# Ledger of designs, part 84: designed miniproteins, single chains, continued (3)

Each design is a single chain, and the fold is of that chain. pLDDT is the mean over its residues in the fold that is shown.

## One batch from the design tools (miniprotein)

Design m10908
Fold by ESMFold2-Fast:
Structure m10908 (fold): chain A 84 residues (1-84)
Amino acid sequence: SATVLAMACFLMKKDNLSFEKALKVARIEVGPDQTNPRGVIGTLLYYLSGGELLSDEETLKILHRVVRSFGSDKDVAIFNSCLS
């Protein structure tokens, strides 16, 4: 899910975990019914930027690239709906 993906990106930056380990931890931490991508998007943006202020265009490109590379078509649709 987009929430799991966002949490995994958070943990990669915060705890310096590999993507595989971060995904495993994120699945445990998020749980089965936690699918609010909007609540996690700000955290995802912060960690993907390393705390640096990015332009909206750069931020959107990063989000799109991450979701497309690691998420499903459904995850892409969820992120697109949050950014509209």
Scores: mean pLDDT 58

Design m10909
Fold by ESMFold2-Fast:
Formats: C-alpha cells, structure tokens, sequence
Structure m10909 (fold): chain A 65 residues (1-65)
C-alpha cells in the first residue's frame, strides 16, 4: 500500500477497473488527485467518492506501478 504512482498510472488503474480512459481522467480530475499519489490514498479516494472497493484499487494500482 506504500507504492507511489503517477496520475498516468492512476488513470491506468481506473481503466483496468472497467472505466473508459475518458471516464478515468474525469473521475481523477473531479477528485483533485495530485500528479503523484500513494496507492492507499488513491484507494481511499475511490472508495469515499465513487464507492469503488479500496483494496481492489490498491491491488490494481500496485500492478500498474
């Protein structure tokens, strides 16, 4: 959960979760995700804002990092 990921990798994480690239970019913009974020913080934001399982987001983000 300590992996640092770029915004590009965060987009790839959401695309692998089944969102289109356009949707992924918009979701990250709406959530004010910074250019560098930890996988655990991305997971928390995704769960809190979009109801996406935090542990799944962390798992996928670590795979794209």
Amino acid sequence: GSTRISRRQAVQTFVRLGFSRRQAVQMLRDANVPDIISSSTLGRIAQDRYGINQNLVILISNLVS
Scores: mean pLDDT 84

Design m10910
Fold by ESMFold2-Fast:
Structure m10910 (fold): chain A 86 residues (1-86)
Amino acid sequence: MKEELEEKVREELEKAARYAEEAGLTKLAEKIRNSEPTIEELEKLIKEAERLLLSLQVDPEKREALEKAIEELKKALELKRKIEEL
């Protein structure tokens, strides 16, 4: 159901925010939590996170956490696309 998919989007976004916090990126985590979960906004968050992954010289552990944050954001994006295309 549409409502169940929207709950899953929120769960994936919370996971992404938690991984961003583990990466030491508290501002990114705040953006993820405060952002309206639209396709456009999720795409922008993914691009920002990917830019941070490339530009910031982060420790391997923090890099792994950020990669997981990006994975959860991509899961949220795919779920949101399914909701909007139905």
Scores: mean pLDDT 80

Design m10911
Fold by ESMFold2-Fast:
Structure m10911 (fold): chain A 97 residues (1-97)
Amino acid sequence: SALRQKAIEHYLLGEEARRRGDLEEAIEHYKEAVKAAEEAGDWRLKASAYYRLGEVLKEQGKLEEAKEAYEKAVKAAEEAGDELLKRLAQKKLEEIE
């Protein structure tokens, strides 16, 4: 779908911004990826975008926002049946908690 393509595009732009160290730009792209994935019903892509959002928020020291993003990644990964991504997000929650 067009929404799924939009989600993928923003996810990749977020990855590129994160690699450059443009954390604020990365956050905005991951948020757009989450929104588009949610509208597309793509739980796996939503989980991946929330997981990356949590990583960038943690890097900025926004620990409460990072926890929320990882919790949402766990729920989305569970809906997607993605056990590996669910466990990765759960491990990140343990590290912050």
Scores: mean pLDDT 90

Design m10912
Fold by ESMFold2-Fast:
Structure m10912 (fold): chain A 92 residues (1-92)
Amino acid sequence: MMTGPQAAQNIARTLLQHDTVTKDQVIDIVRSHLRQAGFSDDEIDRIISSIQRVLDTQPDTMSGRQAVQAVSQGFDNAGFTHMSRAMRQTMQ
């Protein structure tokens, strides 16, 4: 079964394939990967809310790398420190 850190790595890899990405695309990518990893709708909504707060500080269109930084911060802010770390390691 896919772990939370593995889902986070898959999110990072997907975002890094985009030269540019919108906030809505970032949210859709995160939601899709978390659902595939077996997260509940309630857990997904809590994580997405945290990510949206970080994305509110970003421009409407951003690079895949900027999106990974924003999503990893959102995971960290939501207490998903292992997922945040896995995403940051994917950027190295």
Scores: mean pLDDT 85

Design m10913
Fold by ESMFold2-Fast:
Structure m10913 (fold): chain A 94 residues (1-94)
Amino acid sequence: SMEEKLKKIKENLLAMLDTLAWLASHLPDDAEAQAIKARALALKQEIEAGKLSVEEALKRALEIAKEAQASSNPLLAQFGREAEVALKKLLEEL
């Protein structure tokens, strides 16, 4: 059903945001990584509060993933690239 599909997309999105925040948590002295973490956690809170449509949430997460790709940290940059591919696929499934 559409409801079950949206639920699975939302769960996958929240898991990606949690992973991004967790990776950035290992870079406490990297101001750019900490900014990405703050944005990922803020987006997660808005999603959980029901403030955003799934489409809007995916688009905002895609912006954060693109910012992560610009990171000088290779693990954060790689996760950003992988998240962009996954998020684009989820947007196509809407």
Scores: mean pLDDT 87

Design m10914
Fold by ESMFold2-Fast:
Structure m10914 (fold): chain A 87 residues (1-87)
Amino acid sequence: MEERERMLRLVEEFVERLREALLAAGAPEETVERVARLLLEGGRLAIEALFEEDEEKKKKLAEKAEELGKEAGELALAALKAAGASL
């Protein structure tokens, strides 16, 4: 379990750094927090998929992680575009 915990800490650290970078770029705080939440959830599911032994469950976890990552990416991109157009 130590490796899962280490990976989770790395995901949490990465998400915090990304949150700060998006805020510095002018993205709205509410959207940045939503992006951070989606990435953290997706990261957790991706880590679960790496250690899942059931092939079908592994696929479902990986697919859900990909969906959350896509949502986060689309929200982050839209927020950055809106920040550039807002003022």
Scores: mean pLDDT 81

Design m10915
Fold by ESMFold2-Fast:
Structure m10915 (fold): chain A 80 residues (1-80)
Amino acid sequence: MKEKEEKEKEILEAFEKGMKGLTEFIKNAKTEEELKLAEEGIERAEGLVEKLKPEVSEETYERIKKYLEEAKRVYEESLE
């Protein structure tokens, strides 16, 4: 169990850091090219969330989904 708990913690921390970076990138995106990169980043994050679902606890899965949802909201705001 220790190895699974450590890996889950690493996954959560890495995902949080990645999503925070993506959200910051989206906030600073001013060109269509930057917005396309942001969209690609969100699509990659969505795929990662689906892959992580069987690897993490339900509680951790809910946390990573919230980070993804926040990035999506910021992306929608950037389109306006």
Scores: mean pLDDT 79

Design m10916
Fold by ESMFold2-Fast:
Structure m10916 (fold): chain A 58 residues (1-58)
Amino acid sequence: RREEIVRRVREWLEKNKLNPRDLLKNGIVFNQVARAIGYELGISVSEAREAIEELARE
């Protein structure tokens, strides 16, 4: 499940031309993007945030 969520979030960010590391620099934008991903992918906002943080560490 976690690996699948991270892959889907990565694909969504790439499609929208967003860099996960840049998102972590602005908490307001980070939360807005996490909410959008949660809604579009049918995952929790917490799962979306965790996936973005994982991708930012790569």
Scores: mean pLDDT 81

Design m10917
Fold by ESMFold2-Fast:
Structure m10917 (fold): chain A 70 residues (1-70)
Amino acid sequence: GERLSREEIEEAIARLDEAIEQAKKDKVPKSLDEYIELMRELAERYRAGASVEELQELFLERVKEELAKK
């Protein structure tokens, strides 16, 4: 089965939301479209049965892209 429970996934999503709020306060360039796209992609893959490792890798890749923006 999944390595991460539903509760753990919800906790991870909450932490992601907090990190995005912190990024907004700092001044890092951000886009609601990028955020919505990331969340939608994570949710879609989760519903399709993706592993937690796969979801974490996708999330981390997207976050790195955002942080690397000008």
Scores: mean pLDDT 63

Design m10918
Fold by ESMFold2-Fast:
Structure m10918 (fold): chain A 91 residues (1-91)
Amino acid sequence: DEELKKLNEGFQEGLREGLKLSLEGKTEEARERARELGLSSDPYDRGKAAGIELGLWIYKQSAEEQEKILENTDVDEEVRELIEKIIEKKK
């Protein structure tokens, strides 16, 4: 339970960081960070690595697919705002 909580906290932070770095054009930096964190045995670091990878994947999708992600997933407000900014930038 404690480990799952840490994994989820890391995942949420990683998702926000991955999306933010992608918006800033720092996709290579985000990939390197996820790789390093993915080597950790710490649940928080593993969660953060997974979150960053998902953020990078979302950034690469079409605007239509990104809109479907917002419709079909319950994301926090900060994640929603970041994805909306990505959609806006692709117009």
Scores: mean pLDDT 85

Design m10919
Fold by ESMFold2-Fast:
Structure m10919 (fold): chain A 71 residues (1-71)
Amino acid sequence: SEQEKKADDIVNKFRKELEELYQAGKLSREEIQGLFQKAMREGSDTLDDETVDKLGQRLGEEAQRFLERRR
């Protein structure tokens, strides 16, 4: 659906920005939180409540993956 495409775009953008920060050695909890908040705000502005809830879960999983694997 259109909502799912927008959610995928937000997740892909978030992942790409995390990857860029990781490669630059600048990935921190503060940067991750900032990107998460920006992505959630974009989702809240453009997506249905149900899709926003799922977006938050997906973004959280991506953030956790980067935090766990940066060791």
Scores: mean pLDDT 82

Design m10920
Fold by ESMFold2-Fast:
Structure m10920 (fold): chain A 85 residues (1-85)
Amino acid sequence: MKELLPKIVEAARWLEEDREGRLKKLAEALNVSLSKVERIYNTLIRISVLVENGKVEEAEKIYNSLSEEEKELLEKVLEEIEKEL
C-alpha cells in the first residue's frame, strides 16, 4: 500500500495533464471501454486527493473497498502509465 499510493498520485497528475487523450490511449492499450478507464481515473483522483491531504488511511480504505476486477484494472492502468513516466 505505501508503494502503491505514491504511484496513484503520480498517475493521477499524469492523466490530468491530458485527460481526454491519455484516457483514450489507456482504453486502447488495455483493450477496455473508455467508460471503464474513466471510472478508474475517478478512483485515482479520489485516492490522490486524500493522500495529498494526509488522509492516508482513508485512501487505503477506498482502495480496499474496490472489487478484485477494479483493483486488477487499476494496477494495469498504473503499469501502462509507468511506461510513459
Scores: mean pLDDT 83

Design m10921
Fold by ESMFold2-Fast:
Structure m10921 (fold): chain A 60 residues (1-60)
Amino acid sequence: SREERARRRQRALLAAGLASAELVELARKSTSLTVDQIRRLAAEHPQTALERLREVATFA
């Protein structure tokens, strides 16, 4: 179900070890990026990840 997919996404985001609660919350609201894309971007460029997710949240 959609709820099961949302729960799996939330667990995957937590398992990815994202550094900040803000990043986790923005990633939860954004469906434009996969969990793996967010994890990779956050690991390589944490500030860029935050900026991109904030921008997506503003225009969603």
Scores: mean pLDDT 66

Design m10922
Fold by ESMFold2-Fast:
Structure m10922 (fold): chain A 88 residues (1-88)
Amino acid sequence: MEKELTEALRRMTEEAIALAPPAEADLERARKLGREAGEKLGLPKELGEAVGELIQALQSLSEEDAAAFVAKHREELERVDAFIEEAL
């Protein structure tokens, strides 16, 4: 599940970046913050990094594009949320 979720997050991040590319510096900062937050929750390093990158990519979208993206990826996002809740 961990590898599949990390791959799904990275694929979603690539799709969001294609719509509105954030600066590489912002993605690197988000990756570091996601890693640090994930470590506090007991999440794997790569999963924390991937979550951080996706959040940054979504924040770079307009409200309309972000809402459409979330609706399109609802099932994958629900799986990520469930995994994080189980880690708590």
Scores: mean pLDDT 78

Design m10923
Fold by ESMFold2-Fast:
Structure m10923 (fold): chain A 74 residues (1-74)
Amino acid sequence: STEKEIKELVLSKADDFKKYLDSKYGGDKVKEIAKKNAEEFEKAGNKKLAEAYKAVADGDYKKAFELLLEALKE
């Protein structure tokens, strides 16, 4: 299906996006910002976005993208 194809395409770009952010801002800075955003979304009760930013902080951008796509459907 088109939805499945779009999801697979988005997930295929996850590692490239990590490389872009790490190159532009530095990996430590990206991790710091991701942790802060995860904490803020957790406090706001948005569990899915909090988990997505925790995945970014862990360097798992594919998982982060999957969680973000699911959050957008809610």
Scores: mean pLDDT 82

Design m10924
Fold by ESMFold2-Fast:
Structure m10924 (fold): chain A 88 residues (1-88)
Amino acid sequence: SARDQAILAALQAFGARIAELLATLSPSAQPLSPEVQRAVDVLIGQAQQLGMDDLVALVRALAALGHPEVISALLRQLSEELNAAAAL
């Protein structure tokens, strides 16, 4: 459906954004909060169910860099984009 295609496109664009950030962000020793880690784990589970192995790898790599504020902002943006796609 158009809705399913919009959701997949949003997730693919999100993966591309993470790849760009991985090229520019320096590693940090800051741990993720439990809330951010839970949101990351949920996203990884959803991406695995969709067969998006590249997205799973990118999200794991981003989480390992230790930028909780950057991850929180990206997850909020993705949530807004997925809600917009679901409204189609």
Scores: mean pLDDT 83

Design m10925
Fold by ESMFold2-Fast:
Structure m10925 (fold): chain A 74 residues (1-74)
Amino acid sequence: MLEFLISILTEPGRGERVKQQVLEEASKYGKATVVVDGRSIGVLLEVESKEKYEQLVQSISQIPGVLSVSGTQL
């Protein structure tokens, strides 16, 4: 299992909705845990491969209210 920390910037007022949709989407690829919640959302992602991580990042970027997504492997 590979671990990634993903940072998501959201539109003002959209944070809680985006957080829920990110967790729902991530559950299809592996395990996701919110580790930072506030101005930006920090999510710890546990996935089987880097390719799964890249697919998840693309899916997250399609969520309404997401302004930017960045991630790093732990």
Scores: mean pLDDT 80

Design m10926
Fold by ESMFold2-Fast:
Structure m10926 (fold): chain A 115 residues (1-115)
Amino acid sequence: DLEEALRRLQRYLALEDREYYVVVFGEETLADDAALEELFAEAKKKAKEAYENLSEEQREHAIEAIEHFLLAVENAADPEAFRAHLDKFVEHAKKAGLAVTGEEGNVAVALPVVK
């Protein structure tokens, strides 16, 4: 479900030895892990508030968006798989109404950097 998917994402983002580009639900930052946690907390709150007002179909897309984001993170070392899952995340997030509308670079998702 959405709540469990968001908990899994939050646990992943809390890993101290990860470098991130931040892309989560409408804010872009190149800041440290503390700023990433703050952006994730706000995105989680907005996602939960939006989720309550979503149709059943939109809720399914919201869950699929989070699942594909987690799959992108798991496949960070495989550029083709990573890109495919990130594209699906954006597609499903938009269909769920969770994707932020704005200028290019206004979507915030945590991308692991391979050392």
Scores: mean pLDDT 55

Design m10927
Fold by ESMFold2-Fast:
Structure m10927 (fold): chain A 65 residues (1-65)
Amino acid sequence: SAADIASFVAAFKDSNPENIAAYLAQTESDPAHHAKVRAILQALGASQPTIEAAMAVIGSRQPEV
C-alpha cells in the first residue's frame, strides 16, 4: 500500500539507495511485493539500473543475510 511504502521510505531516507536496493533484493521473497519494492526504490531516488538489478535479484532464490 502507499502508506506502507511511505513508512519504509521514511525509515530509510538517510540510507544509500544502492544499499537499500541490495537489502530489499535479499529480504523480499513475496512476488506480490515486487511492485512495492520498485515503488520504494523509485521514491528513494535509486537510479534505473540499480532498480533493474534489484528486481532481477528479487526473482532469484537468495539466502537471507
Scores: mean pLDDT 69

Design m10928
Fold by ESMFold2-Fast:
Order: sequence, then C-alpha cells, then structure tokens
Structure m10928 (fold): chain A 55 residues (1-55)
Amino acid sequence: MAFTPEQLAQFRHAVEQIRPLLTPEQRAELDRLFADLEAGKISYEEAVARLKEIL
C-alpha cells in the first residue's frame, strides 16, 4: 500500500530534525530508507522499525 501524504510528511519532518546528528553511515542508510519509502517498497511500520535501527 502507498503511504498517505500525512505519513510521508511526518516521516520527512522527523528525518530532517535528526539528520544533522547522524554519522555519514547513518545518513546513507536513511537516504536509502527514504528512497524505498517513495518507491513503495516498504510499509510505514517497516520504515519506522528501520529508522529505529539506524538511530
């Protein structure tokens, strides 16, 4: 299922808040996570789980 615009906006906002605090490796994983989200390859719950793993 595609993400709702609200879910994508919330996720993007959270990412933007933490991005400057991350290592280059964490940022690369985060960029891939967002690409997978936009491509519809992962669910919202899966995206949140992966974000917690990156952090």
Scores: mean pLDDT 74

Design m10929
Fold by ESMFold2-Fast:
Structure m10929 (fold): chain A 77 residues (1-77)
Amino acid sequence: SKEEEILKKVKEIKRLLEEGKYSEAMEKAIEMAIEADIPEGVLSELLRVIQEAKETGDVEAANKRIEEIVKETLESL
């Protein structure tokens, strides 16, 4: 399902962030947005969160925020 594909991509993004692979995490977020037809505003917010994680090193905060954004997005699909 669309929800299962989103959740799979989210797990990959979170793993990439934990590995310090910020550019790859951004690429996965873009791929997920295209495949799941996620609004550009949501994608922009995800990319901002990943960029903030790169600048601060606070991957835990970034992953929590990504989970919140994804939950809100799934409720609107």
Scores: mean pLDDT 84

Design m10930
Fold by ESMFold2-Fast:
Structure m10930 (fold): chain A 112 residues (1-112)
Amino acid sequence: AAARQAELRRQLAEYEAAVAFLGDLIAAVAREGLARGLSPAELAALLAERFRALVERREELTRELRERHGLSDEVVELVLESLRRWAEQAATTGELETSPVEAALAALRAQV
């Protein structure tokens, strides 16, 4: 039905916006780290610190994601979970794995 296709496109746009937000965040921290001449290990520590700080400011981040990016509560929770996992990964291995938001977007794309 046309209504189901419209809803799937709306959800795709929302998840793509969430992935873009996370990608822009990584790119911004990476640019700052490179400009400061940080080593890969120091850059990983900076990523862990920045992701943890965002999760600790959960209410502010939730308001921004809902009001500026138009994300639903479900997608906001996936973004927060992605940041929590990335903070731990950056602190332990220095490598970021596929986020819950990216996994959800891939699953949604497979339905189209």
Scores: mean pLDDT 85

Design m10931
Fold by ESMFold2-Fast:
Structure m10931 (fold): chain A 81 residues (1-81)
Amino acid sequence: AVEELRKLKEEALEAQKIEDEEEKKEKVIKLAEEFAKIEGVPEALKEQALGLATALKNGNISPEEAAKKLAELAELAIELL
């Protein structure tokens, strides 16, 4: 769980560097959905990650902001495990 969260945090930070906005958006959505599948993560954090994916799909948040928030959620989840 902690190793999976560490890798996801790294991938979210790397996603911020993707120049193509649609590719960045697709990557962040995928990472948020992967976060929600990690065993042992509190349901509230999984719900927040899925909320980021939904907001991103609807254009309510930028891919860069979503990637940053997802990295923060992954770090918080590591502290809680």
Scores: mean pLDDT 83

Design m10932
Fold by ESMFold2-Fast:
Structure m10932 (fold): chain A 81 residues (1-81)
Amino acid sequence: SMLDEIKEKIEELFENEKDGEKIKNKIKELLDQAVKEGLSLEELVELANYISKLMKEHPDKFTEEQKEELQNYIVGLITKL
C-alpha cells in the first residue's frame, strides 16, 4: 500500500541519514506528495504516530525545535483534510 511504502521510506531515512534537517525536509516532501495522491486523514494520523515513534527511537538525530517544526507541519496537513 501507499502507507506501507511511505513508512518504509521514512524508516530508511532514519537508518541512513544523520542530518535531522534533511530527514525533516524529506519527511515533509513525502507527506505532501502522499496527501496530493489521496492519503486519508486516518492514514496521515497513523503516519504521524509512526514518525513520533521513530523520533523517540532516534533521540540524537533531531533538536527539539526540529521535532516541534515537523509536528506543527503534520498538524497543518491534518487541518487541510
Scores: mean pLDDT 86

Design m10933
Fold by ESMFold2-Fast:
Structure m10933 (fold): chain A 91 residues (1-91)
Amino acid sequence: VEEAIKYLEKALDLLLSTDTPAATMVAILVYFAIKDAKEKNYDAAIEGVERAIKRVRELLADPSLTPEQRETFRKALEYLEKALEILKKAK
């Protein structure tokens, strides 16, 4: 589960690095998922990560994204998906 938290922290850093309001809202979801995972509330952490994944996929569908923003969101999505797999196994 510590590895899942590290992946969530990497996703959080990437989302905050874009300095966009939409990415900041997703970062808030990731922040609470990290907190829930640390408190061993894995069901809440899983729900939070699934919501964050949905939001990042919505962001990736935006045609106005720069190539740099798109790559950052793609990497954040990859980290969130890895964290989700680990959290689901820890339940």
Scores: mean pLDDT 85

Design m10934
Fold by ESMFold2-Fast:
Structure m10934 (fold): chain A 65 residues (1-65)
Amino acid sequence: SDVERAKELAIMLARLEPGREISVEELATRSRVSKASASKALRELEKEGVVERVSKGVYRLLPVP
């Protein structure tokens, strides 16, 4: 699914660049999904503890243990 593709890209980026900030728009563009799908992916990853919301539409990629 588009949501799963966006989640997979965000997890990969978290492994490569822990502490990086990413916007919903950047994730949508990079994963080639809609902003709605990218927003849903980031909200789900926030619940899973993979990202932290820092401001409206912007999330920080947390270090993978």
Scores: mean pLDDT 84

Design m10935
Fold by ESMFold2-Fast:
Structure m10935 (fold): chain A 83 residues (1-83)
Amino acid sequence: MGNLVLPVELAAKTARETFEKLSKEKPDMSNEEKLKKAVDAAVKAVVDRAKKGGASQETIDGLAKLAREVGEKVAKELLAEEE
């Protein structure tokens, strides 16, 4: 039923795809700015999904924090692979 994507997997995938897209479309952008945009995209994707699913505000807040932590970890791993 529906796309069964775990919040952690959605956050990680969104962060990776956003970082890759920015690296291709804006190669002159700093890695720090790319990481910030990748993390923000991961948080937004998870929060929007939770809101559409009717999650409580407490659940949304918890998922947003989790998505940010996952996004930051993935972003740092991607930065380490490029340097």
Scores: mean pLDDT 78

Design m10936
Fold by ESMFold2-Fast:
Structure m10936 (fold): chain A 90 residues (1-90)
Amino acid sequence: GKEKFEEAYKKALERLEALQAAAEAEGDGATAQMVKYFKAELEKLAKEGKEKAEKSEDKEKLYEETGRKVEQGAKGAEKVAEEARAWYAA
């Protein structure tokens, strides 16, 4: 539940931060800004999900659902960022 969510969220943020840094190092400001936006959206999703879970009788289930949404969001962001970086490098 909560522990798995917190670990997934931390790892997702670390992956997006690495992608942002890589895009910045390549001079790809557009992709860097895009990843920064995805990171902010992921942070908002995690915060709202955590607030709902803490107020719910079904804490464990909501943490699990939020963790899944965080992971799906991060994977989607990574795919879009990788495609954008490939386009920039072409």
Scores: mean pLDDT 84

Design m10937
Fold by ESMFold2-Fast:
Structure m10937 (fold): chain A 80 residues (1-80)
Amino acid sequence: IETIAAEAAKRVYDLLLPFLPKEEAAQVATRVANALLKGDKEKAIEIVRSALERAGAPQETIDEALKVVEEAYKKIKEAK
């Protein structure tokens, strides 16, 4: 499950880079990975949504990031 969380965090990080400084994007991605590892889908979604909304990202980017989180959560649940 660590690999799934890390891959999701990397994709979230890449989606955040146009809108956030790399240090902040890395911190957001790390928090998302930690929430996914704990099985907390709602927390992972909240972290990504609030970060992108605060940064003024378009709705399409927010939707793509949320899809990444939801797909990762589903894979983690299937792996257990």
Scores: mean pLDDT 80

Design m10938
Fold by ESMFold2-Fast:
Structure m10938 (fold): chain A 82 residues (1-82)
Amino acid sequence: SSPLSREEIERILLERTAEEIAEYLETSSDEEIEEHVELMEKLFEESRPLLSEKSRKVAEVLLEALRERLSLEEIRRRLEEV
């Protein structure tokens, strides 16, 4: 069997990430989510110059998902638009 293409791997990882974020939002307290947002915002700001435009847009969608507590459907929709 041939290994998966880069595009197929990226799609699978984004789908898995959306599912994991949705589960995290359903299972975590408001306080835990707020602390995670602050940490992710700091890491994103520090990493921003090292990220490609696509990776930056993905990171922005993931941060918005945590801040706004987006549904799995909305997270997937926004990631597909990147």
Scores: mean pLDDT 80

Design m10939
Fold by ESMFold2-Fast:
Structure m10939 (fold): chain A 74 residues (1-74)
Amino acid sequence: SVEELMEEIERLAEEARRAVAEGDLARAQALVDKMKELLKEMVANPEATEEQINKAEKLVLEAYLLVEEARARA
């Protein structure tokens, strides 16, 4: 369901933040890549609202930027 996709994206975002904090950028990147895949599934789902898609896109973007900033400082 869309709700389950959102919950998984939120969980992966939290795990990506922890991975970055621990310096595990390879794991953080893999988590961001999984979030992007789930976002594509949400966008393809006709039951997904614009608000849900926007929230998921924001979470993916925030996680992506966090990983890119950490890589730039390494």
Scores: mean pLDDT 88

Design m10940
Fold by ESMFold2-Fast:
Structure m10940 (fold): chain A 62 residues (1-62)
Amino acid sequence: MSKEEIEKKIEEIKKKVERGEYLSSEDYRFLKKYDPELYKELFEKDIERAVEELEEAVRRVF
């Protein structure tokens, strides 16, 4: 795959995130292979959001 194709795909993924759209498993696999730093950043943000949702659920129940 050419550098231009990789950059274009990364830009499409970034635009999805900007629109608040969920990333597919394919998008995450692509980032892990071609941009592991961005993969780590987005994955960490998703984990933080999931933890916040769980903490809110726990506070509502208890």
Scores: mean pLDDT 75

Design m10941
Fold by ESMFold2-Fast:
Structure m10941 (fold): chain A 72 residues (1-72)
Amino acid sequence: SEIDKLKAELDELIEKLEKEGKPKEVIMGELSNLVNRYVVSLTDKKVQDELYEYMNKVIEKYKEENNNVIGS
């Protein structure tokens, strides 16, 4: 499914960028770019909603681990 494929790509991208020592801002930017590429190609609102929900869960992990995202 599209959601499972995106989950795998997001997880792989995060691991790669973290291993390379990329800052959180760059990681979040790359995640947003990947999701946007999927969303622009979709016509099914349910699939779009599921992809956004998964992205929000990933972003939430970074917010919990790194407070003051807005202040940095």
Scores: mean pLDDT 71

Design m10942
Fold by ESMFold2-Fast:
Structure m10942 (fold): chain A 58 residues (1-58)
Amino acid sequence: MREEERKERLKRANLLGAESSKLIGDGRAAQAKDPEEAAKILQETEDVTAFYLKKAEE
């Protein structure tokens, strides 16, 4: 019960991290010099976003 409150706050923090990562990644991709660089940035963004979403489920 008491641990539940702490877990809920950590989940919220990780969800916010996922959203922030997505926004930053999209911005970086838009600034990329070529499509290949943009694709790499988007792939890294997906990996980081997935990491935060997975942490939110823990």
Scores: mean pLDDT 78

Design m10943
Fold by ESMFold2-Fast:
Structure m10943 (fold): chain A 59 residues (1-59)
Amino acid sequence: QVFKGVELIAYLKQLSLEDAKQKIMSIVDAGTAKRLQPYIETSKSKEDLLRKVAALVED
């Protein structure tokens, strides 16, 4: 499924933290997933995760 940045963030807000992490990792290339992994792993809250994702996809 293809999302625009804003649509992706809105969708992720509806998921649990773990489901949101899995969703991000499932829709990006393996190489991009590896680069994003530290950001995903260090996200302690859904708000923190969404902020990091917004910075990466809505630039």
Scores: mean pLDDT 69

